# Designed miniproteins, single chains, part 91

Each design is a single chain, and the fold is of that chain. pLDDT is the mean over its residues in the fold that is shown.

## One batch from the design tools (miniprotein)

Design m3338
Fold by ESMFold2-Fast:
Structure m3338 (fold): chain A 79 residues (1-79)
Amino acid sequence: DEAITVPLRQGERLFAEGVANRDIALLRRARELFEAARRTVLALRRTFSPEALARMLGDLEAKIRAIEEEIRRIEEELA
């Protein structure tokens, strides 16, 4: 489903670029894309098996948390 795979792929690219360049703006955009993917997964939740849904949501939640942690580390370094 392109509504999930496109923002997920874009988010992964922006996350990698944001980490490499220590760019909080890129990291925030990556987070927004993963949050959009998570909302789409939840909207389509009834089309997934319980196991597939749990794995997808868990993966997205972990990615969002990783970005938030990276933003926090960069903000601490700039303070």
Scores: mean pLDDT 85

Design m3339
Fold by ESMFold2-Fast:
Structure m3339 (fold): chain A 85 residues (1-85)
Amino acid sequence: SEEAKDIQEALDKFRRLLPKMLSDPEFKAFLEKLYEDVRAKLKKNLNLTDAEIDGLAREIVALYLALPFSKNKEAVEKRIEKLLS
């Protein structure tokens, strides 16, 4: 779908910039806090294993970080909400 292409393009843009962003200590601290916040939300779902929580947290964090690069922010936000459910 067009929405899936827009999300993938945003993720691709983010992943190209990620090595440069990781050279910034403030960005690393922000990233760690974002991972902790997402994991805390997912841990409220008692049906998920720790490995499943870690995997979903990585996907959700990547979507949050791709959000500024997206042509369709609502589609990215809806995907995040679905993954948190």
Scores: mean pLDDT 82

Design m3340
Fold by ESMFold2-Fast:
Structure m3340 (fold): chain A 68 residues (1-68)
Amino acid sequence: SLEALEERVLALLRRAEAALPGVRLSAGDIATVLGVSQSAVSRALRRLAARGEVERVRDGKRTLYGLA
């Protein structure tokens, strides 16, 4: 389900933040790590951002995500 994917995305971002404080990941990087489509990850990230769970940041030509 999309809700289960949202929790997997949050868990990955929490682990990434613990390992490298301030790190941000692209939707493509998250999709590769979790073995899911980038479109599914993008939908999960939009819902998480709407709830204030993740921060969306522009880095040059890429959009990156981290914990809010």
Scores: mean pLDDT 87

Design m3341
Fold by ESMFold2-Fast:
Parts: sequence; structure tokens; C-alpha cells
Structure m3341 (fold): chain A 66 residues (1-66)
Amino acid sequence: MVLRVELSGPVESQIGLVLRLIGEPNARVTRIGPNVYRVELSGSEEEREALIEQLKAEPSAKVTEE
């Protein structure tokens, strides 16, 4: 599963979210723009759904499925 994550708001908030994504063992993160990241998810369906819900709950992140 592939997600596009577009970040907004303060730089400190953006850095925190990027570090969280890089730390996910079943996520491959690629920077595709200044504030835009492509996230390739592996692992179980439950793990993917949980991470997607967490990302969608972030007010500084716009998450779209590709």
C-alpha cells in the first residue's frame, strides 16, 4: 500500500512526524518534495490500517492513498 503524506505547519511538528515515519519498521519513506513524502506500507492489514488512522488524525498532515 502506498500513501502520499503532505506536511504543513511548524518545522518542529513536521520533523517529529517524519522521524516517527522513518522509525516505523514496516514503512519505507521517500521524500518526493520539500514537504511531501511517499510512504510504502508493508506488514499486516491491521498494522497498515492503524498507521493510516494515526496519520489521518495528524492536523498538520494531509494523507492520500495512491
Scores: mean pLDDT 77

Design m3342
Fold by ESMFold2-Fast:
Structure m3342 (fold): chain A 81 residues (1-81)
Amino acid sequence: DLEKLREYIIKNKDKIDKIVITKQPSDEILDVVVNTLNENDYTGKIPIYTNDPKFPRSVSSFGGEVRKFLEEQFRKDFKLK
């Protein structure tokens, strides 16, 4: 559920050092992440890492690593196998 991802980002935006997408994401997942950050004035404040060469150039970097925490929360919230 993409709405759960959006809500998670909004609630935790001040605590997220970076977002790491470990599998090839769908355009919908990337759009939700980028648009949620933009709508909450966090554009350029939370870096997004992906191995997708088509990822939007508008994202930027800051802070440390929260990959494991974000992956665990994403799997938990969306019940990914």
Scores: mean pLDDT 54

Design m3343
Fold by ESMFold2-Fast:
Structure m3343 (fold): chain A 77 residues (1-77)
Amino acid sequence: MPSEEERQRAIELLERAIEAARAGDLESARRLYLEAARLLRDAGWAIDLDVLRRLLDGLDAGELEEMARYSLEVVRE
């Protein structure tokens, strides 16, 4: 399980990814989401970063926002 500090950092990165996606900044949205995912993976979550990176490359701004919101909900639990 990630520490409370690591979990909070992942939440902050996901919130920033949502804001970037809303602004149409797909590069920043993908980068921030991958940073959050990497942090969670290093903390022991079962995340395939290569699969995730390919998935994110195919998503538009609205889909990136939805994915980041879903991930934020999961991390907050």
Scores: mean pLDDT 80

Design m3344
Fold by ESMFold2-Fast:
Structure m3344 (fold): chain A 79 residues (1-79)
Amino acid sequence: MEAARERMRELLERARERSEDPRDRALIDVLIANADDENLSVRKIAEALGVSPATVSRHLRRIEELLKPLAEEAIAAMA
């Protein structure tokens, strides 16, 4: 369980370094800080960032697309 959380944190930090948009970086920071929150929701992220839930959903989609190739690279490295 700890290894999976460490990997997720590593992927989020890599996505943050590759993100040029400060809003994407701020959202990633919230995700890292709340990695252990089982009840983390779009609404909670929106309240933490001071933006609308629609804005969070849009940026989460962008981050998900950034994480997808990074996760695929990590899986390939473990093969």
Scores: mean pLDDT 72

Design m3345
Fold by ESMFold2-Fast:
Structure m3345 (fold): chain A 70 residues (1-70)
Amino acid sequence: GSALAWNNLGVVYQNLGRLDLAVKAYEEALRLDPSHASAHNEFLKLLSSSPEAAKQAEAIFERLTKAVNP
């Protein structure tokens, strides 16, 4: 996959109100390309504007990290 595709998925999920999936998509984009400015900016904006998204990011990121890097 590409970081751009994951970033686009994050935007779609955000528009659908699925903040948990949006956070997951932005994290995956940054995992593939840590320098992807759009994903980084969107992720930070989401976390700063939604405490609920920030809590979901912690849970989802931990789950993904344990699955990929046990």
Scores: mean pLDDT 71

Design m3346
Fold by ESMFold2-Fast:
Structure m3346 (fold): chain A 76 residues (1-76)
Amino acid sequence: SLPEPSEEARELIKKGEELLKKGIDYFNQGKLDEAERYFEEAIKLFEEAAKRGSWEGDVLAALAAMNLALIRKIKE
């Protein structure tokens, strides 16, 4: 079974998901600089959740990082 995340880790995931959603909304508007900033902040929250034992934090951080790399490539 997967480890049970703490309430603090769950709150970090929730905040990260809210930032990720906002980043996606900006990306869909073509606002790449805003999207990049929101993805960067979401990744930080997911990584903090992962440090607190959240496997979801690890997965979401990796997925968000891949999307951030795509945004940065488009901005080149």
Scores: mean pLDDT 85

Design m3347
Fold by ESMFold2-Fast:
Structure m3347 (fold): chain A 90 residues (1-90)
Amino acid sequence: MAPLTDEELDAVMAALREAGFENVRRLDPDTVVGRAKEVSKEQLEELARRIAEATGRPVVVHATKSKDGYIVTVARAAADTTLTENTVRA
């Protein structure tokens, strides 16, 4: 399957910024990161849904705890992607 395009990555970054995430940036060609003080699974599910609708691509949204809150990572979904409590796919 083809990687995310620059236009699709820009749409992911826009969705994160619109959702109120801070320090939104590309980490690599298929990965975008942002920061938030608090996240819920419901917020991650809504974010994944909006990104999937905007790009037409399956994505995984994962929240990792950090010293200042959470780092939220959005990456292209693989068929065998392991889902956790703070990971959603759309």
Scores: mean pLDDT 72

Design m3348
Fold by ESMFold2-Fast:
Structure m3348 (fold): chain A 81 residues (1-81)
Amino acid sequence: MADMYLAVGQSYFKKGKYDLAIKYFQKAIEIDPNNARAWYNLGLTYYKMGKNDDAIYYLQKAIDLNPNAPQSWIDTLNKIK
């Protein structure tokens, strides 16, 4: 389930295991491509790794998929741009 992969990815992200976090967030979006939170967490993970171009792409996708995106998502994207 996409929700389960999202939770596992978040656990790895919290531990600083960004490669594993990316793997599980990608699994979440493969199952549910409209899971805005999975796209957001993937973007945030790339940002933490210093991969700003990838971060911008995934964060923008998350905001586009969520009409009521939290201000923190928009703030993160604007900080990177």
Scores: mean pLDDT 84

Design m3349
Fold by ESMFold2-Fast:
Structure m3349 (fold): chain A 65 residues (1-65)
Amino acid sequence: TTRLVAAKIAMIGIGIDKGIGVEVKELGDKLEVTLHGKDEELSRAAGEEIRREGARFGLEVEVHF
């Protein structure tokens, strides 16, 4: 769906902005997001922003570090 594509773009953008690697996997209407960063605090902050963005799109998001 268009929502999944928009959400993925937004989540990847959050990673780029914070210098965190973001891998997004689609499982139906659920997104699994894996974060790869050198800074644990920034990775945690990115994860929270990604969860909030997913909620805005009405998507279930699972974040892994």
Scores: mean pLDDT 79

Design m3350
Fold by ESMFold2-Fast:
Structure m3350 (fold): chain A 87 residues (1-87)
Amino acid sequence: MRAEEALRLAERTLKAAKEALESGKVTVEEAVGLVIAAIGVEVEAELLIKRAREEGDEEALELAERARELAEEALKYAMEALKLGPS
């Protein structure tokens, strides 16, 4: 995954997680899906950060670090949404 793709995916995942929490009506399956998506983006962002540091790509590093921050925020919202769904 490119750093720009990871950032876009993190932004979309965060938006979805926030909307899920605001709705208060998410299913456990939907909430679990958002948690998995957020973790996946976070893992990809960490790999992109490592690669950007090794290559000295400051632009890719900045994008990947931002993607990780948004993915971490998305995970927090997704976990809160999971608590509101039927268990």
Scores: mean pLDDT 82

Design m3351
Fold by ESMFold2-Fast:
Structure m3351 (fold): chain A 92 residues (1-92)
Amino acid sequence: SEEEERRRRLEELRRRAEEEIREYEERLRPSPEELERARRAAELRIRAEDPELSEEERRRALEEALREGGFPDTLLRRAVDETLRRREERRR
């Protein structure tokens, strides 16, 4: 059940990332290379939510996601920032 809940959470995050990439593509019309980087950044963001990973590994994944996404005003960057904010709130 715990592993199943984890998989469902990661799957929901993948769907959200897919939606954000689609919005990014529609709004900013990025190059194929930029779109590829955004997809890789989304995968790293999903990895950052995996509780099986250490805090350091998750943090590195978030930093790498921002770096790969690389665009100051992308939906993906806002999604990463939102993830970090929610993490801070849960940590208390």
Scores: mean pLDDT 67

Design m3352
Fold by ESMFold2-Fast:
Structure m3352 (fold): chain A 89 residues (1-89)
Amino acid sequence: EKEKIQKAANLFVAGNVLLTAAAISEDPAERQQALDDAIDLFVESVKLLKEVDPELARETAESGLRNAEEAGAPQEWIDRLRKRLEEAL
């Protein structure tokens, strides 16, 4: 379904924008909030894709994890993202 794929893509892009915001933030609270919001957006994207394309959902989950690592997210947040993505799949 094209609408679910488009919504998932929009959520994934928004998550990446928040990862970038977190990477440049000097305020620990702002950084943590942006990272937490990015997790929620990636998880929602994967949940939407799972219903229409399970392989794309898995690839999107892997991309989200790579993007979080590239953004320098703390290991605790990467572990949390991984767990939530595994639950979403």
Scores: mean pLDDT 83

Design m3353
Fold by ESMFold2-Fast:
Structure m3353 (fold): chain A 60 residues (1-60)
Amino acid sequence: MEKFEIELEDVRKLIAAALKLIGDFPKAKITLEGDKLIVEFEGSEEEIEELREILEEYAE
């Protein structure tokens, strides 16, 4: 299981990222904890890399 944490510096981008993940990775566990978005995912190395790339696009 991979776990990613990003800060809520741009709420709109973070919401867009979360919606993208819900659509593309429906089994990902997405949690909002204060100013952080926490994403927990179980999948292949390729799926984990795609998830990381999506988060990087929105976090810049």
Scores: mean pLDDT 71

Design m3354
Fold by ESMFold2-Fast:
Structure m3354 (fold): chain A 89 residues (1-89)
Amino acid sequence: SDLEKEILEGVAQLGASTIVVSYPGIDSFLQRLREQGASDKELEELRKAIEEAKKLAEEALELLKQGGDPKKAYEIVKKALEIIKKALK
């Protein structure tokens, strides 16, 4: 439905934009985690996960900008969040 597409577009735009806007703070975030006892290996794995998530978020935003499928953009954002969740364990 048109309403479902509008909702999926909005959720994808919000999720992807949040990842991209937050990315410049990554070095400060990782330094704070190191102060709290995170290992160099854990920080490197998390850095790689966040970098992959940012690339996916940028892909989702470009798809939406081009008038692409909102459901596909939403699935890309879901994949980005899953990558981050897996790196936190």
Scores: mean pLDDT 86

Design m3355
Fold by ESMFold2-Fast:
Structure m3355 (fold): chain A 74 residues (1-74)
Amino acid sequence: HMGSYFDALRYYNKARQLLKEGKYEEAVKYFEKAIEINPDFPDAYRLLAEAYRKMGKTEQAEEYEKKAKEINPY
């Protein structure tokens, strides 16, 4: 339960740093690891969508934005 949550949060924080550095492909990989550990992580889906938008992958960005809203519509 709780142990897996901390691992997901560590990957999420690493992905956020990579996103700020403009390392979008690497950020995607770490957000995917966070989601694999904790699928109920809407903030990770939102930032994953942002990374795809920054890479010009609009279709993938829309898919992940929709997933974030399905988990937390607010």
Scores: mean pLDDT 82

Design m3356
Fold by ESMFold2-Fast:
Structure m3356 (fold): chain A 67 residues (1-67)
Amino acid sequence: SYEKEYEEVVNEILESLRKEAEDPEKIKEVAEKAEKLAKLYRDAGDEETAKRFEELAKEFREKAEAL
């Protein structure tokens, strides 16, 4: 179904960002990508997906601050 395929794509994007964030040189850039995606989903009316990307961006920002 569309809902299942949509969720799978969102999960793939989230996992891809987590893998990129394993590189200390990329973590700030990846946090910015997650923030932009959160804004795009929020602007599109997908509040739930926007929150997931906001949470991920916060996690990456905290990791970047610790570096």
Scores: mean pLDDT 84

Design m3357
Fold by ESMFold2-Fast:
Structure m3357 (fold): chain A 60 residues (1-60)
Amino acid sequence: MKSLDELVKELKANLTDEQFEKADEILREYARKLNAAKTPEERQKVIDEAKEKLLEILKS
């Protein structure tokens, strides 16, 4: 699977304004969750969830 950073760059290049705003909201939410995560396992779960949400926006 693509890295989160690569996915974010691809989204910024290809999203409509409305999709970009939704993606930005998701990224802000997951940035907060990532900062709260204390273990590598928790961080990986947050990253995986963020990737899934961002991929849903790309498919929509």
Scores: mean pLDDT 75

Design m3358
Fold by ESMFold2-Fast:
Structure m3358 (fold): chain A 82 residues (1-82)
Amino acid sequence: MIREELETEIRLAEEIIKEAERENFPEEFIEKIREALEEAKRVLKRLEEDPSPENIREAILAGASVGVMEIAYSVLKKAREV
């Protein structure tokens, strides 16, 4: 199920980028999310081509990186609301 989980993280990251752009978040922050998203997409493609243990590990790490950016977005959004 790591493929489905990574696909979900990619979808959420794309939604976050759109929301962050709409809410005028710092471009440097948005770029970091884009970088994590692009790496996740590359890893997903590799996993689809070769579901090796190595590619599964890379998918877990890429998903974690995107997840950290989602948490960072949530924290920054809350800070802006106060």
Scores: mean pLDDT 81

Design m3359
Fold by ESMFold2-Fast:
Structure m3359 (fold): chain A 56 residues (1-56)
Amino acid sequence: TREQEKQAITEALTRMGKQGLLDDSSIKTVRTYLREKGFSDEEIDEIIETALKQSA
């Protein structure tokens, strides 16, 4: 489901963030990818913000 996709992506980004791999360039690439997948800007912001918070 869409919700499972969001959870899987958030988990993957959280792992990247914990390893210091979620830089500004990577975030821009992720935003483009998620828009192409049909996620809204609001959903994209939520996913990225959650991943960054969980990586702290």
Scores: mean pLDDT 82

Design m3360
Fold by ESMFold2-Fast:
Structure m3360 (fold): chain A 65 residues (1-65)
Amino acid sequence: GGVSEETIRELAEITGLSEQTTRRALETLEESMGAPLTDEGIAQLLEFARENPERAREYFLELAS
């Protein structure tokens, strides 16, 4: 996958999700887009999660389902 373990840990900490759930959500997101997450896309996801941790949590849980 294109997403680093560091990014997965950061997103998991922000959302309160496990690293496994976060990884699955990101893998599903990449699959749905048909392309790996770009550095810009990762930066946007991190900003979204920091500004809206509860919404980011819900979004990631839906992707991981």
Scores: mean pLDDT 84

Design m3361
Fold by ESMFold2-Fast:
Structure m3361 (fold): chain A 56 residues (1-56)
Amino acid sequence: SRELSEQVSKNPELEKKAREHERELLRRYLAGEISPEEASRLATEFNKELLEEYYS
């Protein structure tokens, strides 16, 4: 998670996408649609997919 987040933050486009996704997850959490654990897992998966897409 921290390693993935750090790799994402090295690319401004990827960092922007990750931040936008995290904001959406926070909104969903506040609406009662997802748990904090679920939000954390989704954020990690999104960062993983971003890195795979752009560094594959």
Scores: mean pLDDT 79

Design m3362
Fold by ESMFold2-Fast:
Structure m3362 (fold): chain A 78 residues (1-78)
Amino acid sequence: QAALDAAGQRTLDGVKAVGYLEQAREFAEKALKDPENREEYIKKARELTQEAVDLADRVPSIAERVRKGAEEIEKLLE
């Protein structure tokens, strides 16, 4: 067994999407607190938000929440 049933796969994809979003938020917060490394943290935050959004598109129940979270992170990075 390498694949899960649809419910199990949805659960794992959802967990990963939320995990990426959480990591992205942490990097966004670091960008606000560390001007010397701001560009590096912004880059990491954006990469992780894209991963979260792409993965969440497979999980309709959380797709909107993850997309809204990505918008909040972009707002932090402005």
Scores: mean pLDDT 77

Design m3363
Fold by ESMFold2-Fast:
Structure m3363 (fold): chain A 67 residues (1-67)
Amino acid sequence: KKEELEKDREFFDKAVEALKPGKTNQEKIEELRKVLDYFEEKKLTSAFALKLRKAIENRLKALEEKL
């Protein structure tokens, strides 16, 4: 339904915003954690949202390992 697609779009847009050029690795980590909090608050269950969550978790881990 439209509401699920809108939540998935917002989740994706927040992830893109967190990774915008000009942010430090620490800022990206903090923003990505907020994006994951959004996923949990909205209880997203779509296949798209679950795949994006895993990609964000993998990116977050890689950024933390570089610090």
Scores: mean pLDDT 80

Design m3364
Fold by ESMFold2-Fast:
Structure m3364 (fold): chain A 100 residues (1-100)
Amino acid sequence: LSEELQAEVDVALAAIRLGATVATTGLSRAEAARLVARELAEKGRLEDAAYLLAALKVEGDEEAYEAAYEAIKEVVGEEKAKEIEKKAEEIAELARKAIE
């Protein structure tokens, strides 16, 4: 499996998990993204946090992306949050290439 296809699959799974959280909790997508991002960051699951940000970036959901990014930043600090954001941008680019 290519890196592009793997990124697409993992991004899709992150989007599905967020959707399940929205459906289960009744929260808005932005509120659910904030909650999920905070939990992932607090548990040190930074790769999963990057996949969540990448999914939101691919979807173009700017409100949910900002909510998730701020939650990550509050837990890990600005410098580490920027590293996670760069990883998310790389993942989003790979996922986009899989579609092309």
Scores: mean pLDDT 82

Design m3365
Fold by ESMFold2-Fast:
Structure m3365 (fold): chain A 91 residues (1-91)
Amino acid sequence: SEAERVKELLRQAAEKAEAGDAEGAVEAFAEAVRLVAEVDARDPEKAAEVEKAAAEEAKRAAEALRKLGPEVERAAIERALAGAQAVLEAA
């Protein structure tokens, strides 16, 4: 399901960040956000359910990215916003 895929990507982001792979962590996090944006563009109610289901994985990923430092946190936010914008422009 979309929820399982988002959870898996957020888990990968957290594991990569915890291992010191900042680039891989940012990419996995941004991919998760992009998938949520794609679901939201089609069905906002389903997107809310996916976000709720993935809340713990998202918290872990965010914490791990913050521990890598402000540059990595900023890169994750910028990549995620760019991905979400691309989804909205394609809709």
Scores: mean pLDDT 87

Design m3366
Fold by ESMFold2-Fast:
Structure m3366 (fold): chain A 79 residues (1-79)
Amino acid sequence: SSSLREKAASLEKQIAELEEQYRNTTDPAEKAKILQELIGLLSQLRTIYLQLGDEKKAAEVEARLAKVLQEYAEIKRQL
């Protein structure tokens, strides 16, 4: 549906803004908070692409989510 596509576009924009914030953040505790938000938004985006039947974009989001989960686990070990 058009509303799901609009929501996907909004989530992609929010994710891009958080990824930029993450790159400009040096504090591990703040990085962990940004990664938690990214995990939530990427999980929502994956669900939307699956609902849209966009298997390629869903797979791309799953890869992004896996990377963020790994980075989060690594930062949590340092805290």
Scores: mean pLDDT 89

Design m3367
Fold by ESMFold2-Fast:
Structure m3367 (fold): chain A 80 residues (1-80)
Amino acid sequence: MPPGVPATLEIVEEFAKVLPPRNAGDLADDAGRYLASQGKYEEAAKLYELAARLYEEAGDHERARRSREQAEIARKKAEE
């Protein structure tokens, strides 16, 4: 990637290191929804997968499941 212009995924991963897992999961999920709204489904899927992992670490199995479902939908849309 170009210097000084980090991808949204990398920014979220850096914040995830300093935030509680649930808050980091919320950030990743919100970023995934934003990228999906921009038609960036491949990157959105990666963020939803990150959110699902973070929600599992927080013990929030319901949000983890929803994030995995959104990642699956985003991956399918990326193939269109």
Scores: mean pLDDT 78

Design m3368
Fold by ESMFold2-Fast:
Structure m3368 (fold): chain A 64 residues (1-64)
Amino acid sequence: SVRDRVRSVDRRVDDMVGTMNDMFDRSDRTTDPGTVRDISVDFGRMNSRRMDMRDTRNRHVDMN
């Protein structure tokens, strides 16, 4: 059902937010500028994917 697909996407988004918070904490604790840059890039990609997931969720709702 649409509800099951929406719920699945919501759970994935919640998991992403948790991962992003962990990445932020790792960035704050590291002294290596290369690691900070890599975490920042991955964080940005994760945030973009999270936004895309919300758009996908809305499309699932709109299709039904």
Scores: mean pLDDT 71

Design m3369
Fold by ESMFold2-Fast:
Structure m3369 (fold): chain A 76 residues (1-76)
Amino acid sequence: GESAQQRALEEGERLLEEMRGKSPEELLAAGRAFAARLRREGFIDPSNREGLLRAADEVLRRAEELAEELRRRLEA
């Protein structure tokens, strides 16, 4: 449901904020691991699957964007 999606998005945002001091590779790995966990939770809990899958896709997209941004700054 939407409440599960919102909770997952907030947790993902907090995780990515905590990873800001790490390398782009570590941030991306954390984002990918979190997205994989949400997808696994969605497979186990079909009632929340749709919301969890949407949250997983959004968190992964944000992690990829942040990792690219950090990588570009390191090479600038």
Scores: mean pLDDT 83

Design m3370
Fold by ESMFold2-Fast:
Structure m3370 (fold): chain A 61 residues (1-61)
Amino acid sequence: SAERVAELLARMEEWVATLSPAEFNEELARLVAEQRAAGVPDADIFRVAAHAQELLNERLA
């Protein structure tokens, strides 16, 4: 759902600000596995993951 995606995106932004890149990647991998197990559609998970990669790339630039 759009609401769930928005909540996950906000969490990603917070993690990028507070975690190291290594910690961020570990938490993102855990989140993807957790959301998939919870039955969240892959399309929504991929959307969140793509946004997370954009945020990480911005931080590393």
Scores: mean pLDDT 76

Design m3371
Fold by ESMFold2-Fast:
Structure m3371 (fold): chain A 68 residues (1-68)
Amino acid sequence: SFDKHKEEAYKRLDELIKERGLPKEAKDIAYSGLNVVLQHAKDNNRFVSDAEVEAIVDNALVQYEREK
């Protein structure tokens, strides 16, 4: 089910956040990014890939650095 996939995607994101030591502001950006990608995936009858979750974390860090 998509609900199970969503749960696993958030779990993967949480693992990457802990591994890379993201500050709170970057975490908030990453969660927002995953929410947008998950909604797009649901609307297009697809699942979010591990590579997309990785890209969300990378983008959150880039955005966080620009907002300093």
Scores: mean pLDDT 84

Design m3372
Fold by ESMFold2-Fast:
Structure m3372 (fold): chain A 83 residues (1-83)
Amino acid sequence: SELEEYIAALPEEERPKLLERKIASLHAAKGILEAAIDFIESLDIPEEEKKKLIEELEEQIAELEEEIKRLEEELKRLLEEKK
């Protein structure tokens, strides 16, 4: 991915800043998915269709939350290492 290529090209001292930006982008992606759920709930479509679409989006949100948690833990570790 473009992000992984960019990470590989950065000095080690820039990694905390990159992680902060990646965490922010994942939070933004989560916000978009949450807004999509709100939009789907507003649609006049069968409840079974809504449930299926919402479930797929909730699974994506859960994956994003796990990735955010992992990156926040990594960022905390890097910020605590004063060397």
Scores: mean pLDDT 79

Design m3374
Fold by ESMFold2-Fast:
Structure m3374 (fold): chain A 77 residues (1-77)
Amino acid sequence: GEEKAKEYLAKGEKAFADGNYEEALEYYTKAIELAPDSYVALRAYANMARAYLKLGNLEKAKEYFDKAVRLAREQLR
């Protein structure tokens, strides 16, 4: 799962760079599903927060930023 999760994260980052924020969210979601407690998932949650900011959805941006912060704290223990 981890290698495939990294591939989806990369596809999401490419879509984000191209301005395709909704497509980026779909790829980030797949990365999280394949590796939910990983650095890949942490990066995907942080990038989802950025994508929601670009789409003007402040509530979702905060939700996914909070998920990234919680996962980061868990991984630093």
Scores: mean pLDDT 86

